Designed miniproteins, single chains, continued (2). Designs and how they scored, part 75

Each design is a single chain, and the fold is of that chain. pLDDT is the mean over its residues in the fold that is shown.

## One batch from the design tools (miniprotein)

Design m6594
Fold by ESMFold2-Fast:
Structure m6594 (fold): chain A 63 residues (1-63)
Amino acid sequence: VEVEIVEEDGVYVAVVTIDGETYRIKFDTKEDAEIFAESILKAYKENPEFVKEGLKLLDKASA
């Protein structure tokens, strides 16, 4: 799993790549994006499928 934080138009986007699929989740602050990135990396080690399902839901909610 790979997580990159980018700034777009004054918001921070956590770009998560898992098994060739990319998910983009928006945050108002860099700190929130970094906390999310750390949480995803930890959660992926324990339950990758749960993380994939959660990211799909968050990506749809952020659109």
Scores: mean pLDDT 77

Design m6595
Fold by ESMFold2-Fast:
Structure m6595 (fold): chain A 91 residues (1-91)
Amino acid sequence: MKITLEELDESGNVVQTVTFEGSEGEVLAFARMWMTVAKKLGYNLKVTVESPSRETAEKMLRELEKDAESMGWKVKSRSVSGNTAEGTFEK
């Protein structure tokens, strides 16, 4: 599966994009690391998860939403289209 993390400024402009492809566990570990970095740097995040199934993409986004909330992020939006799940997290 694939994850795309976009760091957003206060106006919602993308300032940096990182992508990673791997197993479910590897993608979660990668996302958690980058969420920690983005939180420290004061960015908002847009997270896109692409999976072989819609159900897996939604499950992965929900796990990342839980991680985000535990780190003090606010979950602002969620959308799902086909096998892609997207969320926006604000500091």
Scores: mean pLDDT 84

Design m6596
Fold by ESMFold2-Fast:
Structure m6596 (fold): chain A 134 residues (1-134)
Amino acid sequence: SHMARLEALAREAIEKAEEFYKITGSKELKDQIERLRAAVEAGDPEAIVRASMELAVTIAKILGKEKAEKVYLYMFLEGVPLPLRNIAQLLLAAGIGEISFEEAYKLARKLGSDEEIVRATIYVIEAAIYILKK
């Protein structure tokens, strides 16, 4: 089902975020990981999408502006598809305080499906891990 795919992607986002957490030790990030885990266990697609976006926004906030810009550049160079990069740009912008989370949420929901939003979150986290390890 579509829900089974969404839950699988959300669990992948959790795994990647736990790797980022091991590097940074942010309590706010740990709390956001547990919120996404709860949304998956509840089987609520709206809660999964929102919590996934909050996870990516929190990671961008932890990175700060200079590293968030490097995350977007890395995604571009690695060939992440433009629709997912457009969503990622909104998540990064919200994390560095250029737009509100609610504005990013509304725009992301217009740009992509639930699955595409969670995929964009996974790519942001993977790129963030790469930037921290270099």
Scores: mean pLDDT 91

Design m6597
Fold by ESMFold2-Fast:
Structure m6597 (fold): chain A 110 residues (1-110)
Amino acid sequence: MSKIEEKYLKKIDELEKQIVDLIRAGAPVEEIRAKLSEISFIVFQAVLLYYMETGNEEEALKKLNEIEEIIREHFDRIVAAHQAGDYDTAIEEVKKLKEEVKKKIRELFE
């Protein structure tokens, strides 16, 4: 694992904890959405770095679109569960999102 990869993985872990705390507190869905959007921004930064190092725009865009689709599907599930008051399901989905995003970031730098 590279130092750069470790930095992004650590940021994802920190965001997961913040989102879980917001869900447990019954925070407004807009606050949950804002923190989930920060995950997308970290992924964008990781993919941009991949593009800068490789010069492969087509592969970078493909990887970005793939990861953003995964994020979108989990966002929809997290938001729906939170709005329904099912905080345990929302938290479980945040943990699944974290693991899938971390896996994709690791694959990006291998």
Scores: mean pLDDT 85

Design m6598
Fold by ESMFold2-Fast:
Structure m6598 (fold): chain A 93 residues (1-93)
Amino acid sequence: NPFLLALDYFSRVMLTIAIHKYPDTLSLREWAEHWGLSVGTVSRLRRMSPVEVAREVAEEMRRLNLPEEARQFLIDMLREVGADPEVIAALSA
């Protein structure tokens, strides 16, 4: 289901934004448990900027040939939660 994949990408981008806005609030394990991701994934995302994660997601969506409707769904969700314009631009590239 391409919309479930879009929700996974939304979680990756949002988690990265949350970690950078609220550093030292939660441990890697607590972030992983709360967002349903592995500790290894959270550790990797913590070392990336939100724009870098958005670029990785854009590349993966292109590689997997994600339907335009699912890509737009992801972009609309991120706009609704007030993601920075630079993050939105990176996803649209």
Scores: mean pLDDT 83

Design m6599
Fold by ESMFold2-Fast:
Structure m6599 (fold): chain A 99 residues (1-99)
Amino acid sequence: SSTEENKQRALDLAKQAVDLYSQGKTDEAKRLSTQSGVLSAQVDMGGEVTQEVEEIVKDKPELYEAFTSALGSALLMTGSSQGGGRIVLKDGRMRVKFD
């Protein structure tokens, strides 16, 4: 299902971010950590998948900051009184789409 694919993608992005960070590719790692945070918020709004992603990145300050910033922004957008925005990944970047 789409939800299971998004859960796996969020975890895979977090693991890839850690691998890139270990290679010194900090900017690319931060981008993947941001994308993982966005997908985690969309999947379970801070539940089990979000907690698993946090555990993966928590010991790497730049990745943790990117993750928490993305998660906070995603939660703010989905909870806004302006109507539901959905967060999508397109061309490796976070985008917000409003209907």
Scores: mean pLDDT 73

Design m6600
Fold by ESMFold2-Fast:
Structure m6600 (fold): chain A 83 residues (1-83)
Amino acid sequence: SLEERNEKLLKELQEAAKNNDLEKAKEIIEELLRLMKEAGVSREEAEKALEVLAGNLKKLGASEEFVEELKERGKELLEELFP
């Protein structure tokens, strides 16, 4: 269940990046981080997962600006969800 939800969210995030839909991507990153918290992932592991995800989006052709905005939102969410 958690694995299936994670795979779906990752696919939706890649599509949001292809469409340059930053608002949708920010919503998805929040859902991903909440899912990681439900799964018992540590803050350090979640932070590394975001770094890997950002790198993968760059390789898929996401703009530097898009990735930078997602990284900034991810940092805010890490502080909120993994205090």
Scores: mean pLDDT 84

Design m6601
Fold by ESMFold2-Fast:
Structure m6601 (fold): chain A 69 residues (1-69)
Amino acid sequence: MGELSRPAPVLSEEQREITREIGDKLRGMGAALGEYLASRGSTLAPVPPVSEELKKLAEEFLERLKAHA
């Protein structure tokens, strides 16, 4: 199996729920980003506006984990 010997840090139930919820939101945003890129085409590689929301989510995710750590 492709598992590492190093154990993951023990997350609280709150941290696990937050992680799952953010993961679900990130997956949804990933799908929206993919659709946005397909809609725009690859003519030019612009920075999609969705990336700013992803940055905010990542920052909130880290702050929430830090608050519960």
Scores: mean pLDDT 60

Design m6602
Fold by ESMFold2-Fast:
Structure m6602 (fold): chain A 65 residues (1-65)
Amino acid sequence: MRKQAVAATAIQLEAAALGVRVRVEQVSEKKLRITLEGSPAQIAELEKYAREVAKSTGIEVEFER
């Protein structure tokens, strides 16, 4: 099972729901880089969600603003 694909899809779906612009890049099999554009409140909510997804999938996430 591709845990990176599951994590990336979940994060992109939440970003769309929150109105955040997001780019998800695979850095390695266990690490994703997420570039975020939006209001500070929307970005904070998405970062919180992304950390929970990372914890559940075992994928590391790195944020860029």
Scores: mean pLDDT 79

Design m6603
Fold by ESMFold2-Fast:
Formats: structure tokens, sequence, C-alpha cells
Structure m6603 (fold): chain A 81 residues (1-81)
């Protein structure tokens, strides 16, 4: 029971970090926002690592893939100018 609740909270927290990173990319006009987005991605990856420790490897892999996509979107946006 407690592990299932902890996994749910970790997954929700990781998704919130990914959404914050996306907002930073969408609103960004500078390198500081890229750095902030990268930090949010790193926090999402930390939550994914904890999910793997709890045995929820599938959700962790999905979150890692989503976080990596957001990180690539950030890099592409800033490399355009």
Amino acid sequence: MDKELEAQLLAENARKHIERARKLIDESNDAGSLGAAQMEVAKALEDAEKLKELGDTTTAEELEKEAEKVYEEARNAYNSS
C-alpha cells in the first residue's frame, strides 16, 4: 500500500517537473531559462530513478523518455538563435 502511494507521488512529481521545463522553454528568451529547464529535467530523472528502486521500471522508462524529449526541445529552441 505505502509503496504504491509513494510510486504515484513520485510519478506525479516527475510529471510536474517535466511540465515546468516545458513552460520554461515556451516562455524562454534566454540561456538562464534553458538552465532552469535542465534542472527541472534532472529532478524528473531523480524521481524516475526512485521509481526503478520501487520496481516500477515501466513508468520510470516512460518518464525518462519524456524528460529527454523536453531536454532536446530546449536545446533545439536555443540553438536556433
Scores: mean pLDDT 78

Design m6604
Fold by ESMFold2-Fast:
Structure m6604 (fold): chain A 66 residues (1-66)
Amino acid sequence: MIFKTVKELFDALGIPKEKSINGGYEARKYGIAIIPKGAELPDSAKYGLEVDGEFNYDVENQILSV
């Protein structure tokens, strides 16, 4: 599944909206990949978050929050 907002992603995975997760190591633990719009999910991911393509360069420093 690919989501367009952090809120939809968190709701789908049962992550509380008060929580924030690191877009690198924590997202990986949830099976989440941060991908540019229209990209395919990598084989290692069950879930995707569509973002601006520039966002992917800072994946280790991205904080996912509602």
Scores: mean pLDDT 70

Design m6605
Fold by ESMFold2-Fast:
Structure m6605 (fold): chain A 100 residues (1-100)
Amino acid sequence: SAIDEIKALLDELTAGLLSLIEDEEIRAEVQRVAAEAKARLAAATTPEELQAVVEDTLGRLGRLIRRAEARGLPAEKVAQAERLVKQFAVEAYEIIDRLK
């Protein structure tokens, strides 16, 4: 299903971010954001609801990457994290667009 595909992409994004971020507090918040997003995706009944969950998740993860940067995450790892988030966004929106 589309929901299962987006959840799988979110799992890959989460694993990627956790491989780059060593800050235990930020790692815990990334995992919490991902878990909350999965619950909201499972409850979504329309493409518009799926898109809203993806958009909110992207914003929350983007803020966590900014926090990691402020706490000393190197520029190359920040760039890698941003590429992972962008790839997730592109793939998730492509899945949602096929439902419209």
Scores: mean pLDDT 91

Design m6606
Fold by ESMFold2-Fast:
Parts: C-alpha cells; sequence; structure tokens
Structure m6606 (fold): chain A 109 residues (1-109)
C-alpha cells in the first residue's frame, strides 16, 4: 500500500501490517474522511479489542453511514462490504480471535 495521497500510518507501519497479513494474522484497515467517521472507527476498533462484537457491528454501521470504509483481512481473504465484515466479525468471535493490527487513515478526497 502506498502512503501517497493518504494521511495515516507510516510506510514502515504499512509494510509491517502487510507482513503480518502474509503470516495469517488478522488486520483491519479503516478509512475515515470526517471527525465523526474517525470517532466511529475508533469505537469499532475498541469494541473489537474488547470482544464486544455487537457494539463493533453498531460502530461499523455508523462508520458506513458516515462514508467511512473498512477492510478486514484474515486468512488471505479481504472483506470489504458491510455484510462481509459483519460475517467475518462473527467468525472471529466464534474462534475467540482478536484483531492483530489496525491501520487508520484519513481519506484524501
Amino acid sequence: MSASGLVGPTPEEVARFERLLKEGKVGVIVEADSPEAEQAAREFIEALNKGDYEKAVEALRRLHELGGRVTLLYKGKSYDTLEEIEEAIRKLAAEGKKVDYFLLFRRVP
């Protein structure tokens, strides 16, 4: 992933994230273009870390309504739609897994 045109993680953080995904770790990329979307993104991350999957889904839906974007990466699969991410979250809950890495971007329009 290129850092050009995005405000967020450093190239080193992105490279580390990509390596961890290749190792089968759970990663989440969040893009937010407003303060409200950024807050929803933080609430989503916090809920996932706590294992509060119902609150994570609520925060995800709010983020989507605010124009934010989430990509969940797990076991070589990418989950980009609201429905796919909700399904992936429920699967992580069933497996007792936590997200290993988060990247938060403020999206450049």
Scores: mean pLDDT 71

Design m6607
Fold by ESMFold2-Fast:
Structure m6607 (fold): chain A 92 residues (1-92)
Amino acid sequence: MPPLSEEEVVEALLTAITLALRRLLSPEQTAAAVAKLREVVAANRDAPLEELARILRETFVEILREAGVPEETIEQLDAALERLIARLLKQH
């Protein structure tokens, strides 16, 4: 498989996060969360990819906690996102 660009890694992460949010939150909450995540990407576009991925992961976890998602579910999703980040960074 050819190496993923930084833009492809970010898009893959945003896609995975958006799909998770759509299953857990209302359409309105999902739209607001995705807008916040896009603003985080724009604010950190000059940061190293590993740091941007960490910030996206932390923002995702914060969104889930504020939405009242159970901690066990948050821990499972955080672990899954960590594994996805590691895989995507390895392919970069």
Scores: mean pLDDT 85

Design m6608
Fold by ESMFold2-Fast:
Structure m6608 (fold): chain A 67 residues (1-67)
Amino acid sequence: KIVLVGLAVADEESRRRAEAVAERLRAEYAARGDEVRVLFFPAGELTEEQVREAERVLEEAKRREEE
């Protein structure tokens, strides 16, 4: 199973933190026999609307995996 996770990165410091989170997620999902693919995208600011939309997309992808 493949899980896609998107992480917004605003600067070098947040990128390093996001990389640490990605490493933990990969290890965690690998232990379950799943593959996680992490995407980093530049984002100075995300609106509440954009955050909610991203959450909906991730939830929908998870729901499609559940049969």
Scores: mean pLDDT 68

Design m6609
Fold by ESMFold2-Fast:
Structure m6609 (fold): chain A 102 residues (1-102)
Amino acid sequence: MTPRELARRAGELVEKIAEDIIKELEKSNTPEAKRYIAALKQAVEALRKAMEDPSASVEDIVDLIETAIDLIEYAMKKFNIKPSEETKKLLEEARRLVEELR
């Protein structure tokens, strides 16, 4: 797999994880949860645009993936979200792919 293909795969995993966490945040229905939902949607949109842009470097995509993972972890900790076993597996896979790209 090329570095760009690994980065795209990690990005796709992060998209799925973010969607799951957004659904959990929507259950809390607080202004603070809405702010985290907006931030996660913005991070995912930036990542999608970078993955679709042939001029974006692998490093740019990796930086956006790491930013999205950090936001996901902050949201999980702050709102005491317990991710599903599937979401935990996706997070572990995304982290391993990012480490391979360093």
Scores: mean pLDDT 85

Design m6610
Fold by ESMFold2-Fast:
Structure m6610 (fold): chain A 80 residues (1-80)
Amino acid sequence: SPLERTLANLQAKADEYQKKADEFEKLADSYRELGKQDPENREEYEKLADKYRSLAEDYRGKAFVYQGGADEAAARIAAL
């Protein structure tokens, strides 16, 4: 079914973007922790943490859009 293929493709993209978001969030948390342990370089670590948090937010937004598409496709399949 074209709808089942659409669901699979949208879910795969949602999962990929969510994984990237989680990876960037982990990097942001790591840099924040480094900033706590190294006060002399804290400002630089905070800037890196902010950068990766912004990337995580962007990729979560992409994942949310693709998940919405997948949920719609799944609902259409369920209504058949």
Scores: mean pLDDT 90

Design m6611
Fold by ESMFold2-Fast:
Structure m6611 (fold): chain A 95 residues (1-95)
Amino acid sequence: MEELLAEIEKLLDEIVTAIRNNDFDSLEKAIKRLEELSKQLPEDIRGVVEDLIARLKEYLKKLKENPNDSKTKIIALVDIIAARAELWVLYEKEK
């Protein structure tokens, strides 16, 4: 579990960097890797990651249409922060 969550945290950092740099190829690759890792998570934790993935895919579509959409970038970054907090809370409850 801990190693899997560490890999997810690393991917979320890569997603943040890709969004900031308009690196859509890296963003798509990171989202796909996050989907692969989410399948290995317990159902409760997996739901949080799957919801984030769905939102990130919508943000990617919007940013490809308008790379200067600062509002979409801010919302995406806030959603990533919120997902990180939820993952940490769920992990602590399993201890």
Scores: mean pLDDT 82

Design m6612
Fold by ESMFold2-Fast:
Structure m6612 (fold): chain A 64 residues (1-64)
Amino acid sequence: SMEKKKELLEYAEKKIEELKKKGLPVPSKALMLEWVDKVSKEPTLEEAKKKFEEELNKYVEENK
């Protein structure tokens, strides 16, 4: 669980940096951490990453 959360957090931070490099809307650190905590409840790392991507894509579309 701790290793899964660490990998998920690293993945989330990488995705946020990719948005910054592209000049796209970036969520606050606090909002990112709330999404990480929410999706970390998924049973697998792969499903958690998918749910995080869904939240991130929604945020980008709403703030373009």
Scores: mean pLDDT 84

Design m6613
Fold by ESMFold2-Fast:
Structure m6613 (fold): chain A 82 residues (1-82)
Amino acid sequence: MSAEDLAKAAQAAADEAKALYDQKSSSLSPEQRDEVGRLVNQAEAYTYAAQQAAKVDNEKAAELAALTQAYADQAKQLIDNA
């Protein structure tokens, strides 16, 4: 998989986590909402960094894409377990 493919997959994961958070936030406790919101914000930040890195550094782009995926997965897991 190319660095661009990884960055695209990471963006999709971050977008999915954000959409799920927006849909479910009203059913979460304040503590859960704050934690999920933090994870979604981290995923979005790393998604942007991965896209920029994909233009110049394939290894860095892959690392940032993996971080984006991890934060997005954690956010989804917290929502699913709420």
Scores: mean pLDDT 82

Design m6614
Fold by ESMFold2-Fast:
Structure m6614 (fold): chain A 67 residues (1-67)
Amino acid sequence: DKKKVEELIEQLKSKDDKVVEEAIDQLRYIGDEESKKALEEVANDESKPERIRNAARVLSESEPFQL
């Protein structure tokens, strides 16, 4: 559902760390193209907290299941 993904993307801009972190977790779980693009945008956006960028970066940290 695009509505769900879009709402999660909006939560990424929330002031609450836990809300943003939860949104990242859900977007990562969904794994859709839009979700991946949103996560990459967050990882590239240095205006985001380090914690948030790190969470989004997990997707780009290399094969997540090959570690």
Scores: mean pLDDT 71

Design m6615
Fold by ESMFold2-Fast:
Structure m6615 (fold): chain A 64 residues (1-64)
Amino acid sequence: SKLEAELAAGGAAGSAARRAVDQGGDPSKMTAEGEAVGDTVRGVAVAGDIRAEAVYSLEEALAG
């Protein structure tokens, strides 16, 4: 589903942020940005899981 692709993209963004910190950018700024991105990705993942359940329930209700 599109939602699954969006969740995967969020995970990739979090991984990229961690790698950016490891590559020796400005560690203070990169760490803060990485944490913000990580928190946002976690929020999106949680919201995505809730929406996935809502979408499946709605789809079954409409199909049944």
Scores: mean pLDDT 54

Design m6616
Fold by ESMFold2-Fast:
Structure m6616 (fold): chain A 68 residues (1-68)
Amino acid sequence: MSREEAARAAEEGVRHMSPENQARAGAALRGLSGAPVDPNATTPEEIARGVLAADEESARLAGEFAAL
Protein backbone atom coordinates (compact mmCIF):
# COMPACT_ATOMS: atom_id res chain seq x y z
CA MET A 1 0.00 0.00 0.00
CA SER A 2 1.34 3.43 -0.90
CA ARG A 3 1.93 6.15 1.69
CA GLU A 4 -1.00 8.11 0.26
CA GLU A 5 -3.30 5.08 0.45
CA ALA A 6 -2.26 4.43 4.05
CA ALA A 7 -2.91 8.07 4.95
CA ARG A 8 -6.34 8.02 3.30
CA ALA A 9 -7.24 4.79 5.10
CA ALA A 10 -6.17 6.35 8.39
CA GLU A 11 -8.19 9.52 7.73
CA GLU A 12 -11.32 7.57 6.80
CA GLY A 13 -10.94 5.25 9.78
CA VAL A 14 -10.51 8.17 12.17
CA ARG A 15 -13.44 10.06 10.63
CA HIS A 16 -15.66 7.02 11.26
CA MET A 17 -14.60 6.87 14.91
CA SER A 18 -16.53 8.53 17.70
CA PRO A 19 -14.98 11.76 19.02
CA GLU A 20 -13.81 9.88 22.12
CA ASN A 21 -12.05 7.25 20.02
CA GLN A 22 -10.48 9.96 17.84
CA ALA A 23 -8.97 11.51 20.99
CA ARG A 24 -7.67 8.13 22.13
CA ALA A 25 -6.19 7.44 18.70
CA GLY A 26 -4.36 10.77 18.76
CA ALA A 27 -2.96 10.09 22.23
CA ALA A 28 -1.85 6.58 21.23
CA LEU A 29 -0.06 7.86 18.11
CA ARG A 30 1.80 10.47 20.16
CA GLY A 31 2.84 7.91 22.79
CA LEU A 32 3.70 4.95 20.58
CA SER A 33 4.97 6.30 17.25
CA GLY A 34 6.78 9.42 18.45
CA ALA A 35 5.23 11.21 15.49
CA PRO A 36 5.35 15.03 15.76
CA VAL A 37 1.62 15.33 16.41
CA ASP A 38 0.28 18.52 17.99
CA PRO A 39 -0.41 17.68 21.66
CA ASN A 40 -3.88 19.22 21.27
CA ALA A 41 -4.66 17.37 18.02
CA THR A 42 -8.05 15.67 18.25
CA THR A 43 -9.39 16.17 14.72
CA PRO A 44 -9.04 13.48 12.02
CA GLU A 45 -7.05 15.91 9.87
CA GLU A 46 -4.50 16.66 12.62
CA ILE A 47 -4.12 12.98 13.47
CA ALA A 48 -3.64 12.12 9.79
CA ARG A 49 -0.99 14.85 9.43
CA GLY A 50 0.90 13.35 12.35
CA VAL A 51 0.76 9.96 10.65
CA LEU A 52 2.06 11.44 7.39
CA ALA A 53 4.96 13.08 9.22
CA ALA A 54 6.14 9.64 10.35
CA ASP A 55 8.09 7.33 8.07
CA GLU A 56 6.39 4.93 5.65
CA GLU A 57 6.40 2.09 8.20
CA SER A 58 4.60 4.25 10.74
CA ALA A 59 2.05 5.32 8.11
CA ARG A 60 1.35 1.67 7.28
CA LEU A 61 0.89 0.80 10.97
CA ALA A 62 -1.40 3.81 11.45
CA GLY A 63 -3.60 2.53 8.62
CA GLU A 64 -3.93 -0.81 10.41
CA PHE A 65 -4.53 1.01 13.71
CA ALA A 66 -7.31 3.13 12.16
CA ALA A 67 -9.03 -0.10 11.08
CA LEU A 68 -9.37 -1.10 14.73
Scores: mean pLDDT 57

Design m6617
Fold by ESMFold2-Fast:
Structure m6617 (fold): chain A 57 residues (1-57)
Amino acid sequence: SAREATIAAAIKVLKETGDGGSALDMLRAYIDSQGLPAEEQRALLQKQIAEVLAAVK
């Protein structure tokens, strides 16, 4: 899925480059594309950040 592909790409960027900014921008771009209300976007972003950090640490 697009969600899983975006998370995998963010994990790869963090593991290979350490660039948290680029990884975060990838997650934000995916969430912005979903057209969700701001509160739901924030909750989803926090969840995806946690998934990426758990995978790289």
Scores: mean pLDDT 81

Design m6618
Fold by ESMFold2-Fast:
Structure m6618 (fold): chain A 100 residues (1-100)
Amino acid sequence: SLEEKLKEYKERLEKAKQNGDKVGIADALFEIGDVYLEMGKYEEALKAYREALSIVVKLDLPDEEYLRRIGRILDGLARVYEKMGKEELAKQAREVAELL
C-alpha cells in the first residue's frame, strides 16, 4: 500500500508540473516525503521535504495556508532527522515550526 501511495503521489506531482501548479507540486512532494519516511527511506524523504519547503517559501498564499504547509513540512523534516540520529537538526526544525 505504501508503494501504491508513492505511485499515486508521483503521478500527482507529474500532472502538477505539467500544469505549472506550484501548490500542487509542493503538496505532492510533501506527501511523497511522508510515504518515504513511513518506508524508512530517510534520504529520499529528506530530499522531498526540502524540495517542498523550497517551493512553499516562494508562494503567495493566504497566511493560514502558508503557515500550515510550512509547519507540516518542518515537522516532517524533524521526524526524518530524529530517525537519522541528527538530533540538533531535528531540534532546529521544531524550534522554527514553534515560531509559526
Scores: mean pLDDT 89

Design m6619
Fold by ESMFold2-Fast:
Structure m6619 (fold): chain A 106 residues (1-106)
Amino acid sequence: MKPQDLPSQAEDLRSYFNIPEVDKYLDSLVSSSDPSKTLQEVIDSNDTLESKALRLLFTAIEHGGDDPELAEKAAEELREMGLDELAELARRLVREQREGLEFARA
């Protein structure tokens, strides 16, 4: 998937993939007292590459503005899995959210 072909909103992206496992994971992440540990459990799991990649990508998309450290961790894991294009997309979203936050504060 090319970055320019992706839906601009997380809700549209979730609808595009229609993956109940991703929705359950994101709900778990929001409900977690330690989102970083919840993400680490995904990384350490024996799930398929595709399932892990989608959870990591959506972590970056949903949390890039609120938790840039968590989003960057997700992007780094995508790169380690050999998914360089998705990792760069995740990093770009983290960067754009950070710039937007800094601009709003300036």
Scores: mean pLDDT 65

Design m6620
Fold by ESMFold2-Fast:
Structure m6620 (fold): chain A 73 residues (1-73)
Amino acid sequence: MSLEEELREVVELAAELAARGASPEEITRAVAEHFDRPDLTVEDLRAGLEFAATSPALSPELRALAREVLERL
């Protein structure tokens, strides 16, 4: 999977769960399960979303979603 595809999937999954009222820990667990990364922490997820929010490879809409999810972490 490309970095762009992985970042998009992280942002979309995290945004969907955040919209449903999931906690930071619940969002982190779901992302960890989706990518088979059981050691993923909330801080790791935050760093990934910060990178996604500034990535030129992602659309402006996906960067905006990453910023919205960060406000909830």
Scores: mean pLDDT 81

Design m6621
Fold by ESMFold2-Fast:
Structure m6621 (fold): chain A 98 residues (1-98)
Amino acid sequence: SKFEELYKKYQERLIELGEKAVKEKWSLEELLLKDIELQEEFLEELKKEYPEVEELVEKALEVLEKLREAIEANDWETARALYKEFGELLKKIYEKIS
C-alpha cells in the first residue's frame, strides 16, 4: 500500500538520523527535535495521499509544534504528556488508513 511505502521511507530516514546523531554526538534534545521534523514531513505526505485523515493529521501537527516548544523549554513533564497525545492521534490515523 502507499502507506507502507511512506512508512518504510520514514523508518529509513529515522535510521539515517540516528546514525548521524551518533556520529555528530547530538544531545537527546537535538535528536528529538530532528525526529519531530521527520514526523512532520511524514504526516504531511500522509495527508496528501489520504485526505480522510487530514483533520487528525492537522491535530497531530499541532501537538508536534507544542512538543517542540516543551523540549526547547526543557519542560519534560509537558513533553511526556504531549508524546502520549501524539501516540493516540497516530493510532487513530493508522486505524483510518487500514
Scores: mean pLDDT 88

Design m6622
Fold by ESMFold2-Fast:
Structure m6622 (fold): chain A 100 residues (1-100)
Amino acid sequence: SKQEAAEEIYNAVLEGYKKVEELYEKKASTEEIKKVAIETLKKVVEIAKKNFPGSEFEKEIEKIAKEAIERLKKAKTPEEAVKVALETFAKINKLIRELE
């Protein structure tokens, strides 16, 4: 259902958030943090494409993820990677709330 798919995206973002925070606290490399954030965003896009094909929601998720992945690839510090990831996860969660 639409609600189940929205919850699946929410859970994917939450797990990505937890992994990014854990890596940052453990002083992991910028590349490790970027990899987890990018993998999380790709998973969110796949869920959106499967469950909301051709919708405004799917198009907005793809746009947000594409922009964030480009920003993550350019991040030079763990702090920059974390900031981009968390800002992007917050934007995705806001869109999920707009789905009712």
Scores: mean pLDDT 88

Design m6623
Fold by ESMFold2-Fast:
Structure m6623 (fold): chain A 112 residues (1-112)
Amino acid sequence: MEELVKKLRELAEKLRDQGKFDEAHILYLLAEAVEYAIEAEKSDGETAKQLGERAIRFMEEAAQLAEKLGRTDIAEKLRSAIEEMRKHLEKGDYQKMAEIAKKAAEEVVKGL
């Protein structure tokens, strides 16, 4: 699963090398979101909550950038994932929150 973070960063580097800087930036933001969600799953109490909130924030930044690029399909998928992640954050279900973040990142990669 940390392997997904590496794949996202590697794909972002390839897109950047092709001059697709905005698409690369979306993938860097998603890599950060997934990494923070995984760290939240491995953490406890207030630390887990803070890491989970950071994961959601990076997802929100990725959604905003996707919308600015006219990628409404990507922005909508990320907003749906953010809503589900917030529900699980409130329940302290960081495992499910991390699963949602990973799935959203994989779906965005297929759309790029």
Scores: mean pLDDT 88

Design m6624
Fold by ESMFold2-Fast:
Structure m6624 (fold): chain A 70 residues (1-70)
Amino acid sequence: SSEHQKELIDALDAELERAKTYDLTPAEKAAIEALAEKAKAAIEAGNLKEFQKHVDEFLQKLQEAIEARQ
């Protein structure tokens, strides 16, 4: 439903804003923003599997960046 898509997008936006608090490099920030954008595009097209795949990639990249943080 539209409400469910909005909920998923809002949750991802909240995670992206949280990610920005980790003082990411410009390259790390660009990478996670690109993955978030792909996830949003997928769910807006109604493709939950692609959304989940890109969210998983986003979380993996964020975890790698956090562990490498200064």
Scores: mean pLDDT 83

Design m6625
Fold by ESMFold2-Fast:
Structure m6625 (fold): chain A 100 residues (1-100)
Amino acid sequence: TPDDIRQRYIGVMNQVDDLFNQTIQYINQGNIDQAHSVVQQMRNTVIDWMNDFNVPDSVRDRIISIMDTVLNNPNPSVNQVESGFGQVVGIMQQMSNQVI
């Protein structure tokens, strides 16, 4: 049902939000290795969501590119992570609203 799909989406968004908060905390601590590890977990979570929601390849590539920009940066800033997170969440909301 639309409500079941919405509950699944909310669960994924809560997980992504938790991982985002952990990423910011590690960057603020100067622990870039842990920040990258958490972004990699977020990348896996978002890929699973994209598979569940049949996200088009063009949108998938854009989301992955945003996350990979943080993963490939040896010194990511809080502003870069916040901007990237905002873009990914915005895309996820737009895609989920088309299904539910």
Scores: mean pLDDT 83

Design m6626
Fold by ESMFold2-Fast:
Structure m6626 (fold): chain A 119 residues (1-119)
Amino acid sequence: VSPFLQQLVAEARRFREEHPEKISDEERKEAAERVKERVKAFLGEQYPEMSDESREYLASRYVLLMLLSLESLSQSALMYYTGVSREEIDELLERGILERNADGRLRLAAPTIITQLLA
């Protein structure tokens, strides 16, 4: 699972480097939705007995972790791109997975936490 997320982060970083000034918020949301569907397909193959609800939940969290591995984002931007609820973000903050920087933007509390969550 961790190697798959690392691949998603690498691909997203490359896409951002190739298209730094042409990507609208709408195009970023569409790209995030495509990644989410790819994660759902991967989870369906690796864990065929996983419920659709659990698969949806985990896929949204993978996209969230991928995006925050690239940059800090406002809560509204993160919710817009990933479809993650405010309640889910608050849970991740309480668990110490996410933190707010001085500007109030969300970031990963530790970059290595991705390995722990998905191993």
Scores: mean pLDDT 75

